# Designs tried in a protein design run: designed miniproteins, single chains, continued (5). Part 13

Each design is a single chain, and the fold is of that chain. pLDDT is the mean over its residues in the fold that is shown.

## One batch from the design tools (miniprotein)

Design m16425
Fold by ESMFold2-Fast:
Structure m16425 (fold): chain A 95 residues (1-95)
Amino acid sequence: SELEEKLRKLAEAIDPERLDYLFRVFDVDGDGTLNLEEFKKFIKTVAPELNLSDEEVEEIFRAFDLDGDGTITFEELKRALQLVREGRLEEVIRP
């Protein structure tokens, strides 16, 4: 439930209209994906008030990384945040 609260607050902190711009800023490779290091910088920029630890950011990253490939695509991130906003968090968190 702690991870669920953090995810909800994260989704509330991210403006959907700004998500595209912010993703591009942190997607240094321009490949449409964020690795763990880029994702940590992204989270610390958009939601510094949440005081997320590196371990908590890694847990969120793994939850959003649906195929376990070590990267998150823009579409995966956008969809995960939308599901959290709609109260469908159980579909984001893998069993």
Scores: mean pLDDT 75

Design m16426
Fold by ESMFold2-Fast:
Structure m16426 (fold): chain A 99 residues (1-99)
Amino acid sequence: NPLEQLLKEVEEALEKLIAFEEEMREAAAGEPVVWTPEEAKERMKKLDEIDEISQYLLQVLGEENVLKLHELRRELREAGKSREEILEALKEFVREVLK
């Protein structure tokens, strides 16, 4: 089923995006950003992967739906939802969009 394959790919892309963004956030939390050349290179690679995934989501879902995903994620984060709860809600939104 092409739709089930597309849903799986988008869900995997969301999992990677959330994982990389949370990792980058945790790395920056509570400390002044003093970039070593090696740390800067690794963080730039993760930012490049985040950008690649974001471009993929824009192509598949469209700009309006990507903006709604960002809004949903922000609201759930402000409500104190866990990463797993946020990810599940985002996957549910994607399933509804791609029906």
Scores: mean pLDDT 77

Design m16427
Fold by ESMFold2-Fast:
Parts: C-alpha cells; structure tokens; sequence
Structure m16427 (fold): chain A 89 residues (1-89)
C-alpha cells in the first residue's frame, strides 16, 4: 500500500541519518555500524526507489574504501531522493 511504502521510506531515512551520526562520532567500529545501517536502508529502498538504493550502496562502497566524506555525500543525496519519493506518494 501507499502507507506501507511511506513507512519503509521513513525507516530508511532514519537508518541513513543514524549512519551519518555514527560516522560523526569517534568510537571503534563506527564504520562497520554505518555499513550495517546503510545496507538495511538500501534493502528497504530498493523495491520503491532503485536510484536511492544505488546511492546508499555507493556510500557503503566508499566506507569499504576508507572514504567517509564521500559516503556521507552519497548518503545525503539518497536521503533527498527518499524525501522526494515520499512527497510523490
């Protein structure tokens, strides 16, 4: 349903925002936590907005290549796409 899609997209936005917050704090394992959160967000997003899911996957790849700045940039772009998708639903 439309309501279920909106719920999944809002959950994906929350997970993506939590990933950015994790990367902005200094603790062991922050990268792995961010990868887990972004991977979950990508799975929720893929059947609704494949482009936003691709951006989240690019953020994960950036983290695997030890580039947190690029990961944050892709994550923010994905959040904007998800917000636009919710407005269209």
Amino acid sequence: SKEEKIKKLKEAIKLAQQAIQALQTVFPGRRDKAISLLTQASKLTKPINPKASDLLNKAVDALKNVDPQTAVDYTQKAIEELKKEIEKL
Scores: mean pLDDT 88

Design m16428
Fold by ESMFold2-Fast:
Structure m16428 (fold): chain A 86 residues (1-86)
Amino acid sequence: MTPEDYFEAKLAELEAAGVPPENLALLREAFERDPEEALALLMAAEVPRALGELLGLPELPALPVPELRALAAELRAAHAAARAAF
């Protein structure tokens, strides 16, 4: 798949999982500006959804946009630090 096809397929999965449309719009906007930031946001959106399913916490998939963006930035920083350490 192209990166665009993969991204759209993943957005469809997140929408089906109950991620709010404003979070999906944020991911699409980020992909146009910075694909790496978009992937970090996508991972941030996926992690709350997966944890919500696993722990039975319905509020996790609906994480607000500012908190989702903060989590994505933290994930990007952690990934960069891991690459620098190795």
Scores: mean pLDDT 63

Design m16429
Fold by ESMFold2-Fast:
Structure m16429 (fold): chain A 70 residues (1-70)
Amino acid sequence: SLPADIEQDAEKYVPKSSKVAEAFKNVQSAEQDYQLNKDSSDTEKYVASRLAYIGAVEDFRHEVRKLEKA
């Protein structure tokens, strides 16, 4: 599941910023891929999907911070 801080920031900032909305869609997509690969015996797929999910979350947090500083 998504961390509570990500869900709260999405509720607040997705309606206000197309960049945050795009980054949030990327987080949702990456989380879905991570969940699909989490139960796989393929360690490489698990690791790759987990890193992609972490990266999407970092990008989302970065876009939120940019909007907060503007």
Scores: mean pLDDT 83

Design m16430
Fold by ESMFold2-Fast:
Structure m16430 (fold): chain A 65 residues (1-65)
Amino acid sequence: SEKEELEKRSKIMMEYMAEVSKRLDDSTLTAFMKEAAQIGLESSKNKDSLEKFKEKLKEAVEKAL
């Protein structure tokens, strides 16, 4: 269901946020949070699969490093 899909996306986002918050400085983390929020919004709007959403977040993490 849509609710379950939203919960799964939220879990993925939280996992990535928790991981990067341990590795990035405050400035880079703030920029990443803004980008991650945008990715989440666009992915939801485009109805991307969980796999595609996770891939986009991973790419954002790699760019932030």
Scores: mean pLDDT 76

Design m16431
Fold by ESMFold2-Fast:
Structure m16431 (fold): chain A 68 residues (1-68)
Amino acid sequence: STDLILDVAAAELSRLTGVPREEIRRLLERVLAGEISAREAAEKISRKSGVPAEVLERMIRNVAAAVA
């Protein structure tokens, strides 16, 4: 289930970054919908967390691949 994968991914990214799970879930949904790129989502999370955008982009791309 896409919803299950997104819930697990959002929870894990929230734990790593301190960004609220629901905010990350919404960003992941926007990436899957093609509204924003994985890089743009990673940069938004990076600004709030201090985690490098390159690391977050790779993680987000892996989530997108898992739901494809």
Scores: mean pLDDT 87

Design m16432
Fold by ESMFold2-Fast:
Structure m16432 (fold): chain A 99 residues (1-99)
Amino acid sequence: SMEEELARRAHREAERQKRLDKVDKYEQMIKDGKYDEALAEMEAEARRQLQETKEMVERINKLKDVNPEEAEKLIQELKERTSLNDDVVAEQRARREAA
């Protein structure tokens, strides 16, 4: 339905905005001279992202020979996460070029 399509787009936009808000927070911390705090939070976020990716890859590897359809769903989810990361990076670059 149109409502389902709008809900999916709203969810993707909310996740995109959440990631951009974190970038804005780190940039503000750097401007405020809080370099060690900014670095620590960036490293913690990077660790969380890496752990989530690792867990997803491990689930795919366990499922690929047992339930290939479920494995394919996780592969598509991983691809969508990569696409979202690319969108956030592009937006961050555009904001810097506009400044």
Scores: mean pLDDT 82

Design m16433
Fold by ESMFold2-Fast:
Structure m16433 (fold): chain A 97 residues (1-97)
Amino acid sequence: DLESVIEAARKHLSDEEKKEIQEIGGEEYLKKYEELKPVVSDEVAEKIGQLYGYSAMFKKMSEKLKEKGLTEEAEKAQKLSEKYLEEAKKLEKEALE
């Protein structure tokens, strides 16, 4: 499922659109990493940041795929975004307790 979404993005999105997706993911990762770094271990901050980054990336990918008319792959990307967001929130809650 992840593989089919990545393949659709590779085939149908421009280099500029892919760059935008990577930048959104990186920005969300860095924001969360910096927020958490003072209160949790570096490893935990990095892991949670990565999950928030993946969520943001797949959300943007879903939007771009939907714009191209790839509605099924866009829905799969949206579900991946939601899955990573849920995992990120769960780990963040556990780390701050």
Scores: mean pLDDT 88

Design m16434
Fold by ESMFold2-Fast:
Structure m16434 (fold): chain A 59 residues (1-59)
Amino acid sequence: NAALIANALAYIKKNPSAAVATSIASQLLKLGISAATIKALLASVLGAAAADAIIAAAS
């Protein structure tokens, strides 16, 4: 769901912390959003290395 993903990304931009991003990524994975999609969106805000670490922690 594009709207759900966009809202999650906006929240991470306003409240940038690894714990918050990991929690949101874990919830999106539980809702059936692919890890690749979540990683691409996180990388656009936090960078590829941080996105990789967050997905690893959330998975």
Scores: mean pLDDT 76

Design m16435
Fold by ESMFold2-Fast:
Structure m16435 (fold): chain A 92 residues (1-92)
Amino acid sequence: MLPKLSPEELERAEAEARARAAAELARIRALAAAGDLETARALLERRLEALERDLELAEEELERGADEALLEAVRAVAEETRRAARAELEAL
């Protein structure tokens, strides 16, 4: 079983995950702005596929008795990132 995170550790992990996702999407936007639309599209499609797998793994970990608060946080960040990535893909 995954160890339980403190509320402070969970908040920090969420902030770090959101920051990483925002930085990745900003990098993909920069590629699109530079005219590399095919690479930007491929990266967004791969990210969406990876997020779908991450959400499936989070559901499996919940079934194994993992921390519900941690997995709700993981899902929230993943769903937020999926919405942002889909919007970027549609804008290409």
Scores: mean pLDDT 78

Design m16436
Fold by ESMFold2-Fast:
Structure m16436 (fold): chain A 95 residues (1-95)
Amino acid sequence: SKVEEYIKKAEEILERLKAGADPKTVFEEFRKLVDEAFADPSITAEELREFVNRFAELAIRLAKEHQLTPEQRKALEDALAYAHFVAVVKEALEK
């Protein structure tokens, strides 16, 4: 599914964060990925919400299993907050 493609990209970005990528760069990569999913006409509001929920599960697992720096944690928290906001906007537009 198209959601699986976005999840795979999110997993790749999380692996880069885990490998020591700059947290600000990682946040910008997540922001762009969320923007792409929002603008994708093949993704419904329900599918975008599914993506956001699965992304949150992956980020929470990483935070529990890996000793993240405060900057890495903030990048994930900011990315999740942005993704949640975008999903709410998409849901409102598809009422």
Scores: mean pLDDT 86

Design m16437
Fold by ESMFold2-Fast:
Structure m16437 (fold): chain A 86 residues (1-86)
Amino acid sequence: SAAARVGEAFADAIVENYDEVLKKIKEALGLPDDVKSIADALENLTREQRVTAARVIGDVAISKIPDPELQAAARARFDAVLAELE
């Protein structure tokens, strides 16, 4: 399905760009350089910080999807999910 292809492309983009995703999360949340994993970066966050982290992860991952049609579909789906979080 189109949804499965978008999900796979999104997951691959995160895996292939892990260090950049982690760096951008740390920059957005003001976390120290000694945080070495996405899991550690996501500990003890407020709801607002979790939404910020999700947006950063999504923005980096979507920008790295090489297929422009899948990138556009991922953008639309991700923006819809973020809108539901208020």
Scores: mean pLDDT 82

Design m16438
Fold by ESMFold2-Fast:
Structure m16438 (fold): chain A 75 residues (1-75)
Amino acid sequence: LTEEQKQKLKDFVREKLKELGFSDEAADRLANDIVEEIEKIYKESKSREDFLKKLSQLPHALRDEILKEVEKLLS
């Protein structure tokens, strides 16, 4: 992932967490943690298909929304 793609993903996840009632500080912290985990999965992935498959296995309430945004960023 490029730094621009990571920042867009962080912004997306942060806004979704805020919509769920998290504070600005909590949403920012959690979004950073989530994006770091996604970047680790990206680095361990052999292909775009492998990356999306591994990402779909993430045990997170926002998994489907994150998947959709990641697919959009990679297109």
Scores: mean pLDDT 79

Design m16439
Fold by ESMFold2-Fast:
Structure m16439 (fold): chain A 60 residues (1-60)
Amino acid sequence: GDEEILESALGHADAIVENLKSASKEAIDEAIENAEKELEELSGPRKKGMEYLLEKLKAM
């Protein structure tokens, strides 16, 4: 259901953030741009997961 989709999306977002901890500033900025573009196409729990990812990336 939606809750399971959200949990999966949040876990995937955490994995992306972990992988980017040792990345260049340029790679992080590119990930932010890609996440912002994806938000335009998403709705419901998937959008909430992408918003979570974007907040985490902007805090790096």
Scores: mean pLDDT 83

Design m16440
Fold by ESMFold2-Fast:
Structure m16440 (fold): chain A 88 residues (1-88)
Amino acid sequence: SARDQIQQQAEQLREEIRRIRKEIDNLLKQGKISPKQASLLLSVLLAAESELEMALRSDDIQQAQQLLNNAQGLIDHVKQQIQQYKQQ
């Protein structure tokens, strides 16, 4: 069903956020990013988690999908920022 697809997508995005948090922690421990950079990235991931929570609580499938799309965009932004920081 559409709701099962929303649930599956949300679970996949939560796992991706968990992996990215571990990467941020490792980069911070290695001195490859600053505490300020880590804080900014973690704030964006917190916003993504908020979008996921709102999506799972929404009774409107179209609204839930839009919220998941917003969360994906925030996650993709963090991934791009990490790649840029690793190249410096």
Scores: mean pLDDT 89

Design m16441
Fold by ESMFold2-Fast:
Structure m16441 (fold): chain A 56 residues (1-56)
Amino acid sequence: MLTPEQVRAIHRAVNAAWAGDRKAADEALTRAEQLGLSPEGVANVRALVDRILAEN
């Protein structure tokens, strides 16, 4: 089960990606990892962030 802090960090990463802000997205993803998000969870969110940033 994800913690509320992990969910907030994931939402921040995705929102930053939609804003085109790779630095903010990477910082939020690092925060999610520090909060104990699994390596698989981190990889999945990173893939989503990268896709959002790549699609123009």
Scores: mean pLDDT 83

Design m16442
Fold by ESMFold2-Fast:
Structure m16442 (fold): chain A 85 residues (1-85)
Amino acid sequence: ALYRPNAALREILESVGETRETYTVDEIELALGEYFVDNKLIDPEDLSKVYVKDSLLGKMLGVDEIDGRDPSWWQRFFDQNTTLV
């Protein structure tokens, strides 16, 4: 299935060089992974811990930190920030 990002998610995708109108779930997940690496958001001592404080993603989520082990966070994020095409 193809998904269209909302304006805020598109800004994140554009920051890692992604400029298309629609993406698969896997493509958005890979682009978010690149965003985490490029902005050095992952804790080097605990790879499951992501610090999003003062990032665009943190502003979208309204949180300072996310647990990369929580699958419900990923599903909710996709549902809130994408539209099925």
Scores: mean pLDDT 77

Design m16443
Fold by ESMFold2-Fast:
Order: structure tokens, then sequence, then C-alpha cells
Structure m16443 (fold): chain A 70 residues (1-70)
């Protein structure tokens, strides 16, 4: 199970700002609690990262890493 902290750490390693990384971590944890499948949670993470101003390539990389750990 990916924790909010683990998802945030993956985003930070990819160069996402700390506040944005924390928000994505919280989102991922909530989606898992709501029973969203890993593939769908990954897609939601990519969309949220882009909405928060993260470049598309970086957003896709972070989302893939999160999905692989779900």
Amino acid sequence: MVTAEEAAALAREAGVPEETARRIGEGVAKWIDDGVPGRAAGALAARQLRDLGVPEERAERVAKEIAERL
C-alpha cells in the first residue's frame, strides 16, 4: 500500500515542489481509502499533478512510479 508520505517522496525525488508533493500524497492516500484501483489512482495522480502546474513528462513519471507501488 502506498502511503501519503511515500507518494509525496516519489514526487519530491522527481523534482516536484514540497507543497505540491504533499498534496499529491494526500490525494493518493484518499483514493486508495476510497477503493480506487491502482491504475485509476495513477491516472488521477497524473491529472492532479498537471493541474498543480507540474510539467506533463514529470507528472507522468511520478504517476507511473505511484501506480507501480499500488
Scores: mean pLDDT 77

Design m16444
Fold by ESMFold2-Fast:
Structure m16444 (fold): chain A 89 residues (1-89)
Amino acid sequence: TEILRELLEKVKAILQKVEEGAPKEEIAKELRELSEWAERAARELNSSILYRLSAQLYMLSRLAEEGAPKELIAERLREIIQELEELIA
């Protein structure tokens, strides 16, 4: 529960950077680091939900690295935020 709230805040922070026009390299790096953090938490907690979220964040880091439009990255981050909010509720 607390881990999901921390993940939610970190995803929201990355979304804000995307909306503010941060470089794709910064967004890709932060998404990759967050994916790795979520994967470590998934292993420690044996959480299938965190493994799935880690995979989604990793795929987004790849899309950002390859220069996907910021609007697409923002939309996918909002989808993850909605999913996290539903899981926490």
Scores: mean pLDDT 88

Design m16445
Fold by ESMFold2-Fast:
Structure m16445 (fold): chain A 71 residues (1-71)
Amino acid sequence: MDLDAPLTLESLVEYLRRLAESLGLKLSEEQLREIAEKVLKEFPVKTLGEFSDDKEAVEYAYKLMVEASKK
């Protein structure tokens, strides 16, 4: 995964998918896309590296993933 590449919806979805797997969260591709779209709308992050270094953005994504996993 290229952390210096421009952040796209697809690259963020892949990152969040791997994060969900590492956390044991069962999320659908549709849920991961919805969460990624919300993150990109709320946070002006330009690369995956910038996203992963932004504690508020990561915590926001984590909260949405945990909430989605309960449905």
Scores: mean pLDDT 79

Design m16446
Fold by ESMFold2-Fast:
Structure m16446 (fold): chain A 89 residues (1-89)
Amino acid sequence: GSGEKAYEYGLKAKEAALAGDGEKAAEYAGKAGEEAGPYAGEEAHLGGAMAGGAAAAGDYEAAAAGALGVALGGKEGSAELALKGAEAG
């Protein structure tokens, strides 16, 4: 589903960011936002904008977290997913 693809693109954004590829990190963050859009609504737009802005500023970790947050419909989803990612890594 779209949520699964949004999560996949969020992980690819994080991977690209860790590789130093800010352009790909921003691209994947945008795609994550697009896949989340149908059920995330206005929160998806906010999350996508934050992810794009963070990537443009060179904060690729925040960009990846923002992209994953879009998949879960906002800031609280982003924080929960980031916490789970930290516990798994």
Scores: mean pLDDT 56

Design m16447
Fold by ESMFold2-Fast:
Structure m16447 (fold): chain A 65 residues (1-65)
Amino acid sequence: SVSLSDDELVEKALKAIEENEEAALKEAEKLGLDPEEVRKGLEIRRQAVLNRESAEAAQAAYEAA
């Protein structure tokens, strides 16, 4: 089976956010966005995932990453 537990989904979401942080910051620079605002957005998503608010929070983290 390829099903993931909620804990595995959270862990993968956090890893995806971390791995894409550098790319997101580079895109922010390219688009003229404030990189600190991008970091804030990523941190909010990390906190939502860490708090295990819901499967929806994990999905949102994947979408953001």
Scores: mean pLDDT 68

Design m16448
Fold by ESMFold2-Fast:
Structure m16448 (fold): chain A 87 residues (1-87)
Amino acid sequence: MSERLVYGASEEEIDLLIENAIEEMKKGYAVKLIAIGEGKKGKKFFEEELVNASPEEIREKIEELAKKVKEATKGKVKLVAYAEASK
């Protein structure tokens, strides 16, 4: 089963995404970070996978990826996390 976590533009939304990703990984889920564009077909624009990362690593990776996605797309694409426990 997959659960969707959404990255926002604000620091509070980024912190919420980080906390949710940490909780999902504590439960044994892998977390995939996917940038989804709002264009005609904006799925799978960019993806990264977080597996067995520490809380510090999760925080750093999400903050870095969120900044890169925002800069590269000028806010056109949002970073979304998917928690994946099974196929």
Scores: mean pLDDT 61

Design m16449
Fold by ESMFold2-Fast:
Structure m16449 (fold): chain A 79 residues (1-79)
Amino acid sequence: SPRRAAAEALRGLAYAVENNNVTKEQVIDALREAAKRMEELGLPEAARIVRDVYEKVQKTKSPEEAAKLLREEADRLEA
């Protein structure tokens, strides 16, 4: 499902942020690339969901806060 595809992408990115020294800008760039990739794979609804999360991540103050938001959004999508 589009929700599951988006959730898996967000969860994977959260894991990457938690285990690597990344900047908030790199998280934003990764979300942009994930949405683009989903569109290329014919998953426009998944891309839209990732873009909605992108807007929320822009309002976070740190990569740690962004990772937390990514996990919360992924959990919400799979609930």
Scores: mean pLDDT 85

Design m16450
Fold by ESMFold2-Fast:
Structure m16450 (fold): chain A 86 residues (1-86)
Amino acid sequence: APVVKAEVNPPVARAGEEITVKTDSTADIFAVLTDPEGRPVAASPIVKGSNEAKITAPAEPGEYTVRAVADDGSVSEPVKVTVLPA
């Protein structure tokens, strides 16, 4: 089982809206957003203490995936985010 857990709010966002990614890990972490083809399109550091990162939803609509990547090499299960047209 992954040692890093990621949560996304909202799970459905319009293009250009802010998505919050939370984790339960205390390690140095990045939230990485990948497109439907698995290409990384955005990444943001998860702030220690709040354990959250802010990512702006991409301009291209579609189903995206968020993963949290810790500095110890741990990777969270993928979390789906749907991006709607603006």
Scores: mean pLDDT 75

Design m16451
Fold by ESMFold2-Fast:
Structure m16451 (fold): chain A 95 residues (1-95)
Amino acid sequence: MELSEEELKEWQEFLKKLRSGKGKIKEEQKKEFKELLEKQKKEDLKTANEEEKKKIEKLYEEIIKAIEENKPVSDVIEKFMREEGMSDEEIEAMK
């Protein structure tokens, strides 16, 4: 991954908060989060096959759009988890 160890920890904590949270992302966090998403997207696309690239691009596009529109990102993440084969029970357990 191209993320620093500190950036990776912040991103993992942020994703965990987004999955459990129901609120909008704060304005001060939006820029930092979008920068982390762009770095992660670039790394994911580098190792992905053609089918995976389409899924990754769609996921990141929907997350960024939700952030820009001040909408909850949790729904986008939950939908992605379902599309990747996680059961509704597993998704609920992760909150």
Scores: mean pLDDT 66

Design m16452
Fold by ESMFold2-Fast:
Parts: sequence; C-alpha cells; structure tokens
Structure m16452 (fold): chain A 93 residues (1-93)
Amino acid sequence: MTKEKVFELYRKYAKMLQLSEENIELAIKVLEHLLPEIGAEEVLEELERVLETGEANAPKLAEALATDPELAAQKEEMEKKILEELKKEIEKL
C-alpha cells in the first residue's frame, strides 16, 4: 500500500532530523489516521523529493490545505485533537 511507503520514507526523513523514536511513532499514527490512501501517492512523491534535495518544504501538501479553507480548518482541528489524544495514550504507556 502507498501509505506504508509514506511511513517508511517519513521514518528515514525524521531520523535525518534526529527526532526521537517516540515523536516518530506519534507522527506515523497521525499520518495513518489523517492521510487518505488516494492522497498518499502525492505525499509519497513529495517525501521522495524532500529526501533527495534535503529541503524541508512540503509545497503540494501546503497548497492542497490552502485550496479549501473549510477542509483546511477541519484538518488542523482534527490533527490537533488526534495528536492530543495520542499524547494522552502514550503517557499511560
């Protein structure tokens, strides 16, 4: 599945940034929930370019988020709620 490739490339990217394993796993859980399979191909391509160039910018993801202000607001709110919920879950572990 394309999402699985995104998770693998994200792990490589996050390790290059020297992020903690805890933060990497948290981000992957967020991506697993928020990233639809149809959109995963574009994100995969962007991550490949970021890893190749060393550039941290994700213009396609940012552009897609800006295209629909209602979807952008919904994604931000949902992302924050999921991240907060996952933090509480990890704190219990």
Scores: mean pLDDT 61

Design m16453
Fold by ESMFold2-Fast:
Structure m16453 (fold): chain A 62 residues (1-62)
Amino acid sequence: EKVIVEGRGPNAEKAAEAVKKLPGVIKVVLIDDTVYVEVTKESEEEVIKVLEEEGLEVRVLE
């Protein structure tokens, strides 16, 4: 039901600000150039697209 999406890149801070406005985003954690997003499975693809648009390398951890 929930997944964690990891985004890594120099625009991580900007990407974190963008994704936290999306529906289904529960928690956003920024550590250096890495963003961890806890999101509902329904909103997973939208979060991935936003992170990729900011130039981040994206991986789904669950």
Scores: mean pLDDT 82

Design m16454
Fold by ESMFold2-Fast:
Structure m16454 (fold): chain A 90 residues (1-90)
Amino acid sequence: SMAEEAVKTAAYLAGIAGKAEGTLDYEKLEAARKEVEELYKAGEISEEEKELALAALEEARKGIEEAEKNGITLEEAKERFRAAVEAYKA
């Protein structure tokens, strides 16, 4: 679905599913969020699909914040994002 594609694109742009080497990137998450919003403005995804994609990105952002605040590893942050994406697929 377009929502799955948007979430996968967001995961790729956030670098969480790819070659994130020791650091998650807020700038990539912000870019992915804007891309999801532009897809919605263009009528390419529904409001529900937008909400699901933004929820997955928000979970990734929380993972980065907790990694920075509490010394949580990159692997833990990746796992939180993967869990959010998989919750959508189920």
Scores: mean pLDDT 61

Design m16455
Fold by ESMFold2-Fast:
Structure m16455 (fold): chain A 78 residues (1-78)
Amino acid sequence: MMEELEKIAKELEKLINEALKAKKITDDQKNQINKLSQQMISLIQQLPSSVISEEEKKLGIELYKNLLEQLEKAIEAL
């Protein structure tokens, strides 16, 4: 489970960096970011309280729910 989280996080970082460098985001990148963000949210929700606190879980879910919107805003600001 943690290894899957790290793998998805690295893939998201790669997509975000590519979009920021290009100063634009493609429809394919939007679809991939949404898919990976949903997978990340699902995995975070499944983590036991012994690994992550409920407060940290809530913050993580909120982060990934807003990830694409925040990236689009960041690109518009460039």
Scores: mean pLDDT 80

Design m16456
Fold by ESMFold2-Fast:
Structure m16456 (fold): chain A 95 residues (1-95)
Amino acid sequence: MYDPRIPPLMQEAFNLLDAVKNNAPQSVRLQKAKEMEDAVRTEASLLSDPQLRQQILDKVKEVMEAVKNNASLEEIEKKIGDLFDTINQAGTKQL
């Protein structure tokens, strides 16, 4: 069972991955991607370091482009993984 300290954007990323894994219509996948983008932008706005903020925004842009291009599940999972790694590194630096 996950700690309630897990960022809300992890839930949105899970929803996107679930839609891609289940071959949901592109309109649904784009909607889930947009929800994740909005959550990532909110998370990034809480960071005081503009460099960390820009790194996170760059990674979410890569995920959005992969979804728009109907990329494979493996490619989208990799991009989301890179995004989560970037967010986790930012959180660790704030500690």
Scores: mean pLDDT 76

Design m16457
Fold by ESMFold2-Fast:
Structure m16457 (fold): chain A 85 residues (1-85)
Amino acid sequence: MELLEEILERAKKYLEKYKEYESSLPKSKLPAAQAGYLLRLALYLDELGAQHLMPQLIEYINSQEHPVATAAALAEAAEELLRER
């Protein structure tokens, strides 16, 4: 499986948890929360040697109904892959 496809697939199991979290946040906090998870995702992808995937993942996140939840789920999926090394 390509690394991008694996991260996307693994993120699915975390989506519900982070949708609940996103729904609990005031709208004014959503941009900062998304930025924080994007930073974590970028750092984990760098450690995976896959920072070149960031532009494609940012486009995917911004296309989703719940961008904060999606960014958070992707960051947790990338962290999980790092722990399995």
Scores: mean pLDDT 85

Design m16458
Fold by ESMFold2-Fast:
Parts: sequence; structure tokens; C-alpha cells
Structure m16458 (fold): chain A 94 residues (1-94)
Amino acid sequence: MKSLAEQAKEKVEELRRLVASVETDPARLAELERLVEGFLEALEAGDIARARRLFGRISELVHAAVVEERWPGDVVLELQALMAEIFALLEELE
């Protein structure tokens, strides 16, 4: 069985790939990439508080994009499920 941190890393990577499939704004994609990189570094360092703060920023960015870009409902539901799973994993790690 994979560790909670490994599971969180996999779910964030899945979220990044899903967003990249629907997001066309290169600036928003670049910001998401920067936030995901910081999140992965925080998990590797065992800094769960920093990982949670960075995930909060990822969630804010995704929420803003969903409102502005009118993404397909199925994609929005999958993103919400991934975000809930990542949040639950971070709660277990704290």
C-alpha cells in the first residue's frame, strides 16, 4: 500500500493533468505548475502545514477557473472529487 504522502502526490498530479486538459490560459497553467511543484516539495520535506496552504491556493485557482471558463460538468465533478480526496489525505497526515 502506498503512503499517504505518495497518494497525495499522485492525486495532485492527476488534478494537474485534468486541469491542463481544459485550461487554455498559459498564465493560469504556469501558476498551477508553480503551486503543484511547491506542494510536492512541501510533502517531500514533511511540511504538512505548507502543503495545506499551497493546496488551499491550488483550490482557489481551480475554483476561479471553473467560474470564469465554464468547464464541462463532468470535469468539474472529477476535480471536486480529487480535491476532496487530497484534503482528506492532508488531514490524515497532520
Scores: mean pLDDT 82

Design m16459
Fold by ESMFold2-Fast:
Structure m16459 (fold): chain A 96 residues (1-96)
Amino acid sequence: GGVEISPPSEFVKPGEEKTLTAKALSEGEILQVSSRNLGDGEVLIEIELDGEKESMLVEPGKSKQMIIKFKKAGEEAIIKSRNLGDGEAHVSASGI
């Protein structure tokens, strides 16, 4: 089991978008996506799995997490972090 994530984390500069890809190695794996907004604007996190999208806004100076569950081995999630503000953000993902 487990989840393979590439890259496992990224720093996201103002106006930048970074993408992480996560692949489930078995059914029922759980992915935790964490975003920390180190700056003074909003950060948008989008997770796409099997055509379904979930979104989370991270306020200035805040940290938020999303959890998703894979239904099948070999499924891939696409995690995008878009920094809509004027400060730096960090995005990371891990299997739990």
Scores: mean pLDDT 85

